# Ledger of designs, part 25: designed miniproteins, single chains

Each design is a single chain, and the fold is of that chain. pLDDT is the mean over its residues in the fold that is shown.

## One batch from the design tools (miniprotein)

Design m843
Fold by ESMFold2-Fast:
Structure m843 (fold): chain A 65 residues (1-65)
Amino acid sequence: MEEEERRKEEEELLELARKNEEKSRENFELGERLRKEGNMRESVIYEASGELNRMGALIHRRLAS
């Protein structure tokens, strides 16, 4: 049944989007904390990781739509 396959793929993409959104939030929060602590190098790394996760979430949500 094509409907079951489409639903499963949509659910998987939405789950990947949610996980990427969570990782993005966690990375931005950690990046902000590190920046406040004066650890600028690590802060930039986590902020960049947060952006990558945010983009991944957007891509997965668009594919699910």
Scores: mean pLDDT 82

Design m844
Fold by ESMFold2-Fast:
Structure m844 (fold): chain A 97 residues (1-97)
Amino acid sequence: SDKRIEELAKKLGISKETVKRIIKEMSKTMSKGVILALLESIAQRYKFPDDFTVEDFNDVLRIEFETAVTAAIEKLSPEESDKLLAERIAELEKKHK
């Protein structure tokens, strides 16, 4: 399990300690398996600074959902949707630097 957390941290671009804190906080409401699957899904799209928090993770989920809704309404291409999502995540990153 420690190796899986290390690989997730590397994929996300954050510290192993930050991944452990996210798992610990989210384990209050969801299983570790679900949390790890969700983090791995996010890691396929983004890399975050080392100070990434549970609050930042919740903001990423909200931005993903809002971007998906916007893309559906405005009939954006996958490339346009990816660009909008990247721009919104970059703004979140700026707030934590």
Scores: mean pLDDT 72

Design m845
Fold by ESMFold2-Fast:
Structure m845 (fold): chain A 70 residues (1-70)
Amino acid sequence: SRRDAVERLAAELRAAGTDLERQTAIIRRAVEEHGVDVVEEALVLLVTEGAPEAVIQAAARAYRRVLAEL
């Protein structure tokens, strides 16, 4: 389901931490499989669940990189 995809993606991004290359690979795959809306919902979930700021910043930067490829 979309919820499961969002929750799994948020968990994967949190686990990747500040590794920008891993964050970018995860987000690129998620955009290909589920579209940008699932990625945006996962980024919101990271913020609302209180992920570390550095992780949120890395994920946002990775998302910006992937959007530039579209």
Scores: mean pLDDT 87

Design m846
Fold by ESMFold2-Fast:
Structure m846 (fold): chain A 63 residues (1-63)
Amino acid sequence: GPGAEAARRLALEAARAAREAGGDAQTVSKALHDAAMEAVRRGIASEDEATRAGAEAAIEVGA
């Protein structure tokens, strides 16, 4: 749904920013999961949607 899509976009953006800053895989993984959970805190996505979106983003970016 729209919440999962928004959480995934935030996660991918955070992952790219962390990689560009020279972050390792663990730093990238933390950044994308933190961004996905921010969507929950803002009321954009449910916790389940954000957790799934974060996992999908991690697979996509290789973290």
Scores: mean pLDDT 82

Design m847
Fold by ESMFold2-Fast:
Structure m847 (fold): chain A 61 residues (1-61)
Amino acid sequence: LSVEELLSKEQLDPEKLKAQLKKLHDNVGPEASGEDLAKALGITNPKEREEIKALMEYFGI
């Protein structure tokens, strides 16, 4: 699933989502990976973990 498709499908505001992910990253730790953020959110589905990683890469986090 592309980042653009994910944002459109979930009706997510890219700017708000970026701010939320950055805040979560700051709270978990500066070295936190997308997998660490997914675990902090309680996400166990591998596909959803990859989506979080793709979003972080897309936003440059």
Scores: mean pLDDT 71

Design m848
Fold by ESMFold2-Fast:
Structure m848 (fold): chain A 79 residues (1-79)
Amino acid sequence: DPFFEAFRKHYPELAAELTEEQLKRLYKAMMFTFITTDLENESLEKLKERFVENMVKYGIDKELAEKIAEAIVRDFFGR
Protein backbone atom coordinates (compact mmCIF):
# COMPACT_ATOMS: atom_id res chain seq x y z
CA ASP A 1 0.00 0.00 0.00
CA PRO A 2 1.67 3.28 -1.17
CA PHE A 3 0.36 5.28 1.82
CA PHE A 4 1.70 2.78 4.38
CA GLU A 5 5.12 2.56 2.66
CA ALA A 6 5.41 6.37 2.50
CA PHE A 7 4.30 6.82 6.13
CA ARG A 8 6.82 4.22 7.38
CA LYS A 9 9.59 5.86 5.31
CA HIS A 10 8.92 9.47 6.39
CA TYR A 11 7.68 8.84 9.98
CA PRO A 12 9.42 5.60 11.09
CA GLU A 13 9.18 6.37 14.84
CA LEU A 14 5.44 7.12 14.62
CA ALA A 15 4.86 4.08 12.35
CA ALA A 16 6.54 1.83 14.98
CA GLU A 17 3.78 2.86 17.46
CA LEU A 18 0.99 1.75 15.05
CA THR A 19 -0.34 -1.66 14.01
CA GLU A 20 -1.28 -2.29 10.34
CA GLU A 21 -4.97 -1.91 11.29
CA GLN A 22 -4.23 1.42 13.04
CA LEU A 23 -2.38 2.61 9.90
CA LYS A 24 -5.55 1.84 7.87
CA ARG A 25 -7.63 3.79 10.43
CA LEU A 26 -5.12 6.67 10.29
CA TYR A 27 -5.61 6.87 6.51
CA LYS A 28 -9.42 6.94 6.94
CA ALA A 29 -9.19 9.62 9.68
CA MET A 30 -6.87 11.73 7.50
CA MET A 31 -9.15 11.51 4.43
CA PHE A 32 -12.26 12.29 6.51
CA THR A 33 -10.52 15.33 8.08
CA PHE A 34 -9.38 16.73 4.71
CA ILE A 35 -12.82 16.20 3.09
CA THR A 36 -14.75 17.81 6.00
CA THR A 37 -12.39 20.75 6.72
CA ASP A 38 -12.26 24.03 4.76
CA LEU A 39 -8.49 23.85 4.20
CA GLU A 40 -8.35 27.38 2.68
CA ASN A 41 -10.03 29.18 5.61
CA GLU A 42 -9.37 27.01 8.71
CA SER A 43 -6.34 27.72 10.90
CA LEU A 44 -3.62 25.07 11.24
CA GLU A 45 -4.58 24.83 14.94
CA LYS A 46 -8.20 23.93 14.02
CA LEU A 47 -7.03 21.48 11.34
CA LYS A 48 -4.79 19.77 13.94
CA GLU A 49 -7.68 19.64 16.48
CA ARG A 50 -10.04 18.08 13.91
CA PHE A 51 -7.39 15.56 12.82
CA VAL A 52 -6.72 14.50 16.45
CA GLU A 53 -10.49 14.17 17.12
CA ASN A 54 -10.98 12.01 14.02
CA MET A 55 -7.93 9.80 14.77
CA VAL A 56 -9.26 9.20 18.31
CA LYS A 57 -12.72 8.33 16.88
CA TYR A 58 -10.97 5.77 14.64
CA GLY A 59 -9.25 4.17 17.66
CA ILE A 60 -5.81 5.82 17.75
CA ASP A 61 -4.47 6.84 21.18
CA LYS A 62 -4.87 10.60 21.87
CA GLU A 63 -1.19 11.23 22.74
CA LEU A 64 -0.01 9.40 19.60
CA ALA A 65 -2.72 11.15 17.51
CA GLU A 66 -1.43 14.56 18.71
CA LYS A 67 2.15 13.66 17.64
CA ILE A 68 0.95 12.46 14.21
CA ALA A 69 -1.23 15.55 13.68
CA GLU A 70 1.66 17.89 14.59
CA ALA A 71 4.01 16.14 12.13
CA ILE A 72 1.56 15.94 9.20
CA VAL A 73 0.06 19.44 9.61
CA ARG A 74 3.57 20.94 9.90
CA ASP A 75 4.96 19.10 6.87
CA PHE A 76 1.96 19.36 4.50
CA PHE A 77 0.05 22.50 5.63
CA GLY A 78 2.48 24.54 7.76
CA ARG A 79 4.94 24.87 4.84
Scores: mean pLDDT 79

Design m849
Fold by ESMFold2-Fast:
Structure m849 (fold): chain A 90 residues (1-90)
Amino acid sequence: SLEELIKSKAAVASSLSLEERKAAAEEIVQQAKVEASKFSDIDEQIEVLEKAKELVQKYIFPKDPELALLVSRDLDVEIGVLEIKKAVEK
């Protein structure tokens, strides 16, 4: 699950290199996108990504604020894409 993945990354966060942080961020973002894609409604997809940001802030930020920032930045981009898609499909 997404929460289990985020918790596992939090457990090792303080020992990661920059390249490992980027890989961990990409893995979390991809898993969040997979979970979001289970919903056909764009608003529900955005809620999944916002929930992923909350979990990152809760579990990763206290251990590794750099990793948390990388994940949050990439999730914000994905949320922005969905917001644009929602506006176009009105």
Scores: mean pLDDT 84

Design m850
Fold by ESMFold2-Fast:
Structure m850 (fold): chain A 100 residues (1-100)
Amino acid sequence: MAAELERAREEGLREILRDLGFSEEEIEEIFRDPEARAELEKLIDRMKELGRRYAAGEITEEEVLEELEEMLREAERRGSHPQIIRMLRKIVEEARKLVE
């Protein structure tokens, strides 16, 4: 049960990164670093909650973009793994295309 959930979660994270245009080498850089992987999992959970609130009509597209931009600023201030920062930048760029 737990191992199946961990495997499904890992494949889900890898698929998200591939959809953002990450290479297999760049994905492995994140997964090779336990701290970067743990940060990625927390960021994806936060993004899933944002998506839930947006789907429920609780927040606007502009508010989603503002929260994503804050997540990027926090990661940059923290000195997060370069691939995590790159992932957040790509997500922010895609979100901006939906708003303006």
Scores: mean pLDDT 79

Design m851
Fold by ESMFold2-Fast:
Structure m851 (fold): chain A 78 residues (1-78)
Amino acid sequence: MKQQIEDIAQQSKEQVIQRMSTPEGRQQLIQDLQRSAQASTDPDIKQQLQQALDAAQQGDSQKAGDILYDIITEPSKE
C-alpha cells in the first residue's frame, strides 16, 4: 500500500505549501518543525526535519514540502 503513503505525503506537501503562503502559517509551520526535530530520536529524520525547517525559514515552500514528502515516504522499511 505504498500509494496510500504517497497520497498522505502529497497531502502533507500541499499543506506545507499552503501554510507557507501566509506569514502566520509559516510561523506555525516553523514552530511545528522545530518541535518535531527536537522530539525525534532518529538522527536521519532529525537532520531532514532540520533541513525542512531551514527551507521554511528561507521561504522555500517547495523544498520544505519536498523534504516532508521524503520523510513520510522514504524511512518506511517493511
Scores: mean pLDDT 76

Design m852
Fold by ESMFold2-Fast:
Formats: structure tokens, C-alpha cells, sequence
Structure m852 (fold): chain A 64 residues (1-64)
């Protein structure tokens, strides 16, 4: 159902946000990134992830 697709999308946003936070923390430790560099990297990764999830959700809703 459309409700199931929306619930799944919200779950994907939460999981991806958590994954990005972990990835950025690991990169910050590895490369000794500044807080500003960490925030920029997080924003870039989140922007890309949000665009990908939004595109997939639109396709799934159109097919439902």
C-alpha cells in the first residue's frame, strides 16, 4: 500500500542518517577532520542520500 511505502521511506531516512553519522565519525578520526569539515561532509552525504531516497519513493508510489 501507499502507507507501507511511506513508512518504509521514513525508515530508510532514519537508517541512512545513522549510517552517515557513523561513516563521518570514522572519516573524522581517520583524517583528523575539523568540525567544519565534518559538518560539510555530513551535509553533502545527507543531501545525496535524501535525493536518492526521494527518487526511489516517487517511483514506488507511481507504481503502486
Amino acid sequence: SRDDIIRETMREFRERDEEIDKEVEELAKKYNLSPEEVQKLRNEKMGKANAEIQERTRARLAAA
Scores: mean pLDDT 83

Design m853
Fold by ESMFold2-Fast:
Structure m853 (fold): chain A 78 residues (1-78)
Amino acid sequence: MLSKEEQIEKLVEEAKADPRMSPGAKQLLDEILAGVKAGKVTVEDIEKVKEFVASNFPPEEAEVMNKTLDEIKEILEK
């Protein structure tokens, strides 16, 4: 079975492949992945990032990002 980190890496790679994703959105996901690997990202941190994304990104891009963030949150809650 894939580790939690490997599952999150796969989700980030899939989201970054979406043509709706800007360079800024891809960078934010890379920063979140780095934080997860460092053990510094909590479920609360993901919720704060989701609020930031909803406020600062176009709706279509925010939907892709927040779907990925929800899946990351679920993996972290296991």
Scores: mean pLDDT 82

Design m854
Fold by ESMFold2-Fast:
Structure m854 (fold): chain A 147 residues (1-147)
Amino acid sequence: MKIVEREVQLSPDITVRIYAIDEPLTREELRELGLEIARKEYPDGAVIGVHEEDGKTYLTIVFGNGSTVEVPADDIPEAVAQALAENVKKLGLIVDAVSLTDEQIALAARNLATAIARALGYSEEEAERIAERLAEAVLAARKELLA
C-alpha cells in the first residue's frame, strides 16, 4: 500500500489533509481506516472517506469521538455540513485513487468543500473557489500516486 499525503489550505479557516491510497478499499475497510486515523490524529476533528456503490459516490464521515454518518456526495444534508464546519480546523480526506474516477473524486471534493464553505457563511463565489481548490488538490494527489 502506497499513500500520498497532501495538506491544502482552502481558506484561512479551512485546512484539509488528503490521504490518497493506491489500493481498492471496501466500504468496511474505509470506515475502519477512517476510525483509526480519526482517533489518532483528529480527536477534535473529522475524517471523510470517499467510496462508490452502483455508480453513486458516497461520503463516510468519522468524527474523533467515533460517531459515523454516511451521506450521498451529491446530497449532503445541511446538519452534516454544519457538523463538519464546526470541525473545519482539522479535516482528513481519504480517497481510493484506483477504484474512483477523476469525475467521482472531483464531484465528492467539490460538493464537500461547497457544503462546508456555505455552512461557514462564505459567499457562493468564494465557496466555488474553495471547491475548485480542493478538487485540484485531490486530483493532483491521485496523479502523483499513480505516476
Scores: mean pLDDT 83

Design m855
Fold by ESMFold2-Fast:
Structure m855 (fold): chain A 95 residues (1-95)
Amino acid sequence: SRAEEVLERLRTAEELEPVLREAREILKELTDGETALRIAEAALDALERLEKPSPELARLALEIAKLALQLASKDQVARAVGLVLRAIGLELDAL
């Protein structure tokens, strides 16, 4: 699926911006919270591997985390909130 392909690219890509933009578009079309959370986690993991993520990459990761929160079921909300908080931390560090 497109989701599995973007998950692999988030783990392997040298240039993250195009992959994060594609992940964001995929999330807008998703209805499954678990898949959305997996994509958001992979995006944050990819940024955390960078020595210094740009403010643009951090902003994209926050948008992705927020979309995953919107798709989260009741049982997934705590995990989704944790991802949004991680994304906020990365955005603050990028300033």
Scores: mean pLDDT 86

Design m856
Fold by ESMFold2-Fast:
Structure m856 (fold): chain A 76 residues (1-76)
Amino acid sequence: MSPAGEQAKEEILDGARYGLEKAVQAGDKEAVERALENALQAIETAVQLGVLDEATAREVREEIERMAREALEKLE
């Protein structure tokens, strides 16, 4: 992966992790959903800009969706 692609991946994952942790701390399921949507949009933008390849974008999407599921489970 290019240095720009690796940086974009890390920034997207860090942003998703931060948003999800804040949502869990607030007990807000809607905030979890918003954090997921924001992260997925960031992935799409990075792919459109040619910064992330499709294979890496797929892996990052799967990880973020897994993190969002875990966040929702903590709120149950």
Scores: mean pLDDT 83

Design m857
Fold by ESMFold2-Fast:
Structure m857 (fold): chain A 98 residues (1-98)
Amino acid sequence: SEREEVEKEIDKLLEEIRKIVLEIIKKADPIKATVLAITLSGIGFLADLIKKHGSLEQLKQAKEILRETLEKLKQAKTADEAIDILVEAEKKLQEILE
């Protein structure tokens, strides 16, 4: 189904985001590493809620937010830039849930 395809794409985007964030965490100071880990966990939790309870339209919105987040993270040069990107993503995902 279209829903299953979008859910699979969301899972792939989350895995790619996690890989990039974990590499940034390895190079970050302990405080920024903690903020990155907590925010990443929040994004994963919100994405799971949208997958479980969201409409197909809400899933497509979540996929687009995660796609944009991944592209921004690929260009991030500092832990602070990564934190700003992830915080924005978490806020946008929360807004999908009303």
Scores: mean pLDDT 90

Design m858
Fold by ESMFold2-Fast:
Structure m858 (fold): chain A 86 residues (1-86)
Amino acid sequence: SEEHKKILEEFYKVTEPVIKKLDLLSSEDQEEVKFNIALALQYLLQGDYDGAAEALEKAAEILSKNEELKEEAKKLKEFAEKLKSL
């Protein structure tokens, strides 16, 4: 659907800056963020917006440990909240 396409486009828009700045995190936190972003994408492709939101919230909590990633964490949380409202 057009709505689903828009959601996928927003997913990439909010996650791309995170991926570009992953090296600001420890190796362990990088792997956990990548895992949760991949899990969120899998849920989105299945139409499971609640599952995707939970995975994105977990990624955002890890990002929130680093002040330089605070805005990326905030955008991820806002997108997760939007997904839960669908």
Scores: mean pLDDT 88

Design m859
Fold by ESMFold2-Fast:
Structure m859 (fold): chain A 109 residues (1-109)
Amino acid sequence: DEEELKKKAEEAGKKGLEAIEKGDEEKAIEYVKEVERVGVEAARKGYEEAALTAVRSLTDVGIKAAEKGYRKVAQAALEALQRILRVAEDKKVILAAIGAILRIIGELL
């Protein structure tokens, strides 16, 4: 179950990055929302590795989007990280999500 969620977060993150490379903001946002759904589920279930994988995927997509000027995609990644943060009880997941949010905001400034 955790391994399945981890793989889904990795695949959705990869597809989100591919969508950014193609300039497809709508598809990138769809994949961000998929990573969010998986990350929220993993965090609620206490699946540390899957939740950390979702945070990492959102960080990668959010930073790449911010660097390329796709502000709506970067904003979607920030909102997804905030939603994971609201349900996370694991300290590693909480700290990773906070770090991700700060890094993406830094790229948007």
Scores: mean pLDDT 90

Design m860
Fold by ESMFold2-Fast:
Structure m860 (fold): chain A 102 residues (1-102)
Amino acid sequence: MTPEELRELLREAEEIAEEAYKLVHTEILDHAKKAAENGVDFSGFPEELKQELLENARETIERARKLIEEYKKEKTEAIETGLELEGARLYVIAALLKYRLK
């Protein structure tokens, strides 16, 4: 990915993660949000895991967008769990993208 593509993904990941956080407030999402805001040192993490997170970033964003729209129509525990999971992943992806753009 180019630096321009990474900046675009970061913007989208942060926007969608924040929207999920506003809809469902959980301890896991609160921790993920704070970690992304404070920054995460990924130097100790395997490159394979970092690469996998970035390759799955667009798919994670699209899953979260669908869950947000579904939750606005019908609030179910299953959708809330999905938003928590995908929202947390997006905060981790955002933190990693910020780390890569340094």
Scores: mean pLDDT 83

Design m861
Fold by ESMFold2-Fast:
Structure m861 (fold): chain A 81 residues (1-81)
Amino acid sequence: RESASEEVKEEARRARELIDKALSLSSTDPEKQAAANEKLDEAVDYRLLGGGYAAEGDDEAALEEYRRAEELAREALELME
């Protein structure tokens, strides 16, 4: 595997931590729970895409995908508060 920049590694870590936190929570509102699950599914896909780009040495593309994953995970967390 190719090495990633420290910025890419840090964004990957943040995305993972937010996704893991969101997966550990549940909403009392079934509509919010469904919306959160959809966002988390997308967040996981973007995190995997970021990992692929990082492995190829495309740090800019990796950062974009990891940041998108992080945004989606944060939106899911807000729905479950």
Scores: mean pLDDT 80

Design m862
Fold by ESMFold2-Fast:
Structure m862 (fold): chain A 68 residues (1-68)
Amino acid sequence: MEEEGLKAAEEMRKHIKETGKLPVTENPEVRKIAAEIGGTLRAIGDLIDDGLAAGKLPPPNTAPLTVV
């Protein structure tokens, strides 16, 4: 939920305000990579949700052994 995400963001801001540092990392390259990975995972999640809604993909707990 957006509310849960906002609460997590507020906790992160509080941590930064109290410590004066980022809670995850100060390395800009690592932060950039993490953001790119997060974006990719979000896009994949959207595709999976669309596929599940259309009945094209099985639920994640049914692991088909399709190797190739």
Scores: mean pLDDT 57

Design m863
Fold by ESMFold2-Fast:
Structure m863 (fold): chain A 80 residues (1-80)
Amino acid sequence: RPSVAEVTEELLAWVEANKDKLSPAELLDEVFARVAAADLSDAEKLEVFATVLVWMYEQGLVSEEQARAAVARLAAWLAA
């Protein structure tokens, strides 16, 4: 079972490798898909996703509105 740190590091590395090749929406969709598929608890998935989104925001890859909408999307998916 992967740790929160391992999944976070893998996602950050993936975003860094693809940030100049993909749109913000494509980056967010892939990060969402990978977090959703990860063998993590719901709380751990939200923690990983929030960490990656904060980093993407700090790098200027996404707006604050895009980051908030993405977190809301994951929270809604986990509650379904």
Scores: mean pLDDT 83

Design m864
Fold by ESMFold2-Fast:
Structure m864 (fold): chain A 66 residues (1-66)
Amino acid sequence: EVEEVEVDALFVNTKEIVNGKAEETGKWNVTFTGPDGKTKKVTEVTVIKTEENGKVINKNILTVEY
């Protein structure tokens, strides 16, 4: 069965030094349980950048395959 659903996920940023400058690399910290009670695979991701309390944060939208 294939069904796509959209969920919000937490994006964890880490700092990495590239060519003497600090750049952010991102990793995902999310798991999703589908309607059959099993952990499902993330097939698509969209990153949305938002600002909260004067700070920029990344919000991730995941498409999950059931």
Scores: mean pLDDT 46

Design m865
Fold by ESMFold2-Fast:
Structure m865 (fold): chain A 89 residues (1-89)
Amino acid sequence: DVENGLSGMEALRRALDEAEARAKKYQTELEKAIKDGSTPEEVERLKKKYEEAQAEIDALRRAMEAFRDGYERTIQAVRDSLEAALAAA
């Protein structure tokens, strides 16, 4: 179902956009903390949050790539079936 597939991709894209926004926020806070001479503990806390957001981004990107690969394989299978049917006619 193409409609269900597109909805799934949109959900993944939304989750990716939210994870990227969190990563950017934590990156900015980390850079500010380093510049302002914050404690090593605060810098480490922000670095961990940034790394967690990056791991989420990587997982979502892998999920989107798997979804795209599956979609392309489905389109190719439909094209191959149509060409075979036309050749048999």
Scores: mean pLDDT 78

Design m866
Fold by ESMFold2-Fast:
Structure m866 (fold): chain A 87 residues (1-87)
Amino acid sequence: SIDDFLKLVEETVAKLLSGKMTDEDLAAFEAAVAAFAKTLSPEDAALLREMAALVREAYLNETDLKALHDKLNEVMVLASRVAARLR
């Protein structure tokens, strides 16, 4: 459901901000995005895939705290947009 997905997004953002994110957490998030995207319109699926790409970049490549916060704010904005469209 959208509510389960939003909870996963919030948990993922919290893990990234606290430096507790693992490779297993990333794999689980990307798998959840792929599964949920298959149930949505192409436009909503694209927003989910953009969110997954930002999470991957934040986890693997981001070393600057300001840029990390900016990326995670963008993830939360995308999550809010998807939620608004599906509620």
Scores: mean pLDDT 83

Design m867
Fold by ESMFold2-Fast:
Parts: sequence; C-alpha cells; structure tokens
Structure m867 (fold): chain A 60 residues (1-60)
Amino acid sequence: MPGLYRTVEDTTLVGKEVVTLPKGTLLRVLGERSDGDWLAESLETGFRGLVGPESVEPVE
C-alpha cells in the first residue's frame, strides 16, 4: 500500500539503525515485506525502515 501515512502512536522504524518516531510523524510507505511489515521512509529525515501497518494510518 504505497502512499503517505502518519504514525498513530510513538513507533519504531527498524532499518540499518533503530529510530523511534513520535505520534503524528509522516511516513512514505514504499511497499510491503513478506513478513507483513511495511517498508517506509521518514519525510523529515529520509530514514528508511520497517514499520507495522497497525502503527500507521493513511493521510492521502
């Protein structure tokens, strides 16, 4: 489900490092991984990582 999403709670992006994102952070979802997690990019920092789909909601 590629598109613009927002975190609904304080959540963690797991990539090359682990980054905690506060509730209300904008993410661009790039795709779904085989384990059901979504690959997303932080619009503020450009950091890419995996996020659970339950932790985000669509914005556009």
Scores: mean pLDDT 78

Design m868
Fold by ESMFold2-Fast:
Structure m868 (fold): chain A 68 residues (1-68)
Amino acid sequence: GLKELTQLLIELSDQGHEKAKVIIDDELTLEINLSNAADVAGAVLRAMGEEPKTVKVIVGDETYTFET
């Protein structure tokens, strides 16, 4: 579920990453500021409002993929 996604975003923020790109079901792209907890929470809540099949998180040259 969305818990693994939320946990990753928290871990990336704790590691000092400033920005991430979240792609939902290869259709919706969200740019979020990881250092801004309200921005991160808003992105997660938006993802919950839709029925995503896959979620990709891009930070620098790294890509993480989740199914929700």
Scores: mean pLDDT 72

Design m869
Fold by ESMFold2-Fast:
Structure m869 (fold): chain A 73 residues (1-73)
Amino acid sequence: SKEEEAKKLEKLAEEYEEGARRAREASEELRREVEEKGLPASVQAAADILEVGAETSERLAEELRKKAEEIKK
């Protein structure tokens, strides 16, 4: 049914949102370590990559939720 399809997309969106939260937490932790310990530029680059990954996952989650709403109509 349309309702079941929408729920599956909503669940997938939730998984991407959780992935984004983990990536942001990891990025923030790496940035703290850079600040506190003066770690090399490669660690800052890793934090930046994690932040971009989080943004991408957030965008995908938003698109999945929009798709779920369209299916419910």
Scores: mean pLDDT 86

Design m870
Fold by ESMFold2-Fast:
Structure m870 (fold): chain A 100 residues (1-100)
Amino acid sequence: SAVEEAEKIGKEFIEKMKEAIENKASRDELFEIVREFGDKIQDLAEKYNLPSEAKKKIAEVFHEGVKKLEEALENKDYEKALKIAEEMTKKIIEIIKEAV
């Protein structure tokens, strides 16, 4: 299902973010992980023909999440960066659950 695939994509995203932070990855490397997550969610939205309103809400979560991540990473607040990634993932999964 769309929800099961989204949960798997989200889990992989958070695991990659945790590993990258532990390995002191660059800001650019962390944003590449975020971009990969966004691409996979976009592919899922197209595969399952999610409603336009759900796609807009997902895009809004990414837009706000990226802004918050930029601020956290500028302050070297990696704990806050991970919390933001977890909240983005949770919100996106909730949107997908409501859309299907």
Scores: mean pLDDT 89

Design m871
Fold by ESMFold2-Fast:
Structure m871 (fold): chain A 87 residues (1-87)
Amino acid sequence: GKKVAEKIVELIEKAIEAIKSGDKETAIKYLKEVAKLVLEHEEDITRATGIVLQLIAAQLSLELGDKETAIQLLKETGEMAREYLTG
């Protein structure tokens, strides 16, 4: 659990940096990797569905050009991943 949470947070931070740099393609690639890790470790994550829905909302915000909302949703997703994977 804990190592997976740390990797998810790291990937979210990389996605946020890609959004700030205007690299939407790289940001989306990192979000897909986060979703894959959450789905692969679903039995260790009590609320995996909540995390996945927040990732979808962040991607939608980014596609609509709302970078600020996308970044905020990703920060919240990182906190959720930490809480759900570590207790």
Scores: mean pLDDT 78

Design m872
Fold by ESMFold2-Fast:
Structure m872 (fold): chain A 119 residues (1-119)
Amino acid sequence: SELKKQQLEKKKEELKKLLDLLNKDPETAEFLIASLIASILLQIHYEKDPEKKEILTELLKEVLKYYIETFGTDLEKLQKLISEALDIYSERPLSEKEKQELLDLFSKLFEEVLKELGL
């Protein structure tokens, strides 16, 4: 819908401004983006509203595009950072099954973004 597109564009601009503030330390910036990805994955996991879940998924894809353009396509490195961030930022300890489901969702979306970028 048009409203979803407007919300996505606004969030994309907010993300760019946030990331510009983090440009002084690339390793810290990379971990903060991985932490943002982990946060969005957790929000998708707990969201009950299909429309909000779709908006979060589109936001996550935009964050992944930014990550790929900025830090490259090292899936194993990014998975490790996301796994670490999930352990730090989850409100309760995640089961191994929940963590694997979140990492599987991440991997699927990462592959979709690579395909959209022609990689």
Scores: mean pLDDT 79

Design m873
Fold by ESMFold2-Fast:
Structure m873 (fold): chain A 69 residues (1-69)
Amino acid sequence: ALDEAAERLARVVVKGGFSEEAGRVAAETARLLSSQQQLDRMGEQLAAKYPEVAEEIRAAVAEIAAALA
């Protein structure tokens, strides 16, 4: 579940115009974040940079938060 949610975040980041490396780093960072507040901040930063995929970013971050609960 967590690995699948993190992989989905990586794909959304790449779809938003970031590199595959940036997607991988975002997914690894999300796995290390045990706080929903930190996950929400990361999601907001990514959504602000790529508003076209903001909803998909927020959904992926929410899935990671749910998998960590």
Scores: mean pLDDT 72

Design m874
Fold by ESMFold2-Fast:
Structure m874 (fold): chain A 91 residues (1-91)
Amino acid sequence: PLSPELRAQVEAVIAEERAVLATLPASSPYREPVALALEAIEAYLAGDPATAEALLERAIAVAHETLPAEVAEAAAAQWRGLYEQLRRWGS
């Protein structure tokens, strides 16, 4: 399980990212994949890794549909890396 301090830090980062996401125009191709990626992290923190993995896969799929290939690949690598790190810290 994540330490309370580390969990609080991750939750704070999610809140900051959601605030940034809210400033983007509704037509932004970044809105849906980033929102799904944040939901994946929230699901993991809630103790639902199966939902987290499904949301992460959906975030990556949407990124590849909506973003330039290089941007989608970079985002996918970042989100997978973060999710793997959270799993390691939670073990």
Scores: mean pLDDT 83

Design m875
Fold by ESMFold2-Fast:
Structure m875 (fold): chain A 94 residues (1-94)
Amino acid sequence: ELDEALEKLIKTAQEAKSKVTDEKTKKYLEEAIRLAQKAIEEKDPEEKLKLAREAVEYAMKAINIALEKNDLSDEDLEKLLEEVIKVEELLKKL
């Protein structure tokens, strides 16, 4: 369930990265993708949760900058935020 949510976050973040022009937003999306990929591969439950939380933090930083700079459509922002919220809700249940 968490791995599936992280995979969807990775895909949506990759799509968002292809559409943004701001370098800082791109870097935060790249970091979110990297951390989410590491979380999927991580076997230690505590480290997995830590990596997943860090991926969410970087994705939220990217969303905030993209919103301020109007660098993503409302539809793309909503889609990315939905996947972030899904991961965050799963992390609250663990």
Scores: mean pLDDT 87

Design m876
Fold by ESMFold2-Fast:
Structure m876 (fold): chain A 90 residues (1-90)
Amino acid sequence: MSKEELLEKMLEVARKLSEAARAGDFDTARKYAVELAELFQKLKPYLSEEDKARIDKLLNETFLAVDRGDYERAAKAAEELSKHLEELLK
């Protein structure tokens, strides 16, 4: 899988996570958070240290918010992640 393919998949999953979080769907939000973490591990070799740190922070915020049932925070973190991934695709 190429860098661009990984970024596009992460962006799709991040958007789906935001939707699931806003719907209060814990199981679906948790599933997408796990998929994002797996895709991020594959993406790491293609990223700068700054980009890795930003994505890692947003993923950790997303996981913590989902685990706490803070769906508004989870949606916000996933939306911020989506914006960052879109910038990396430019």
Scores: mean pLDDT 85

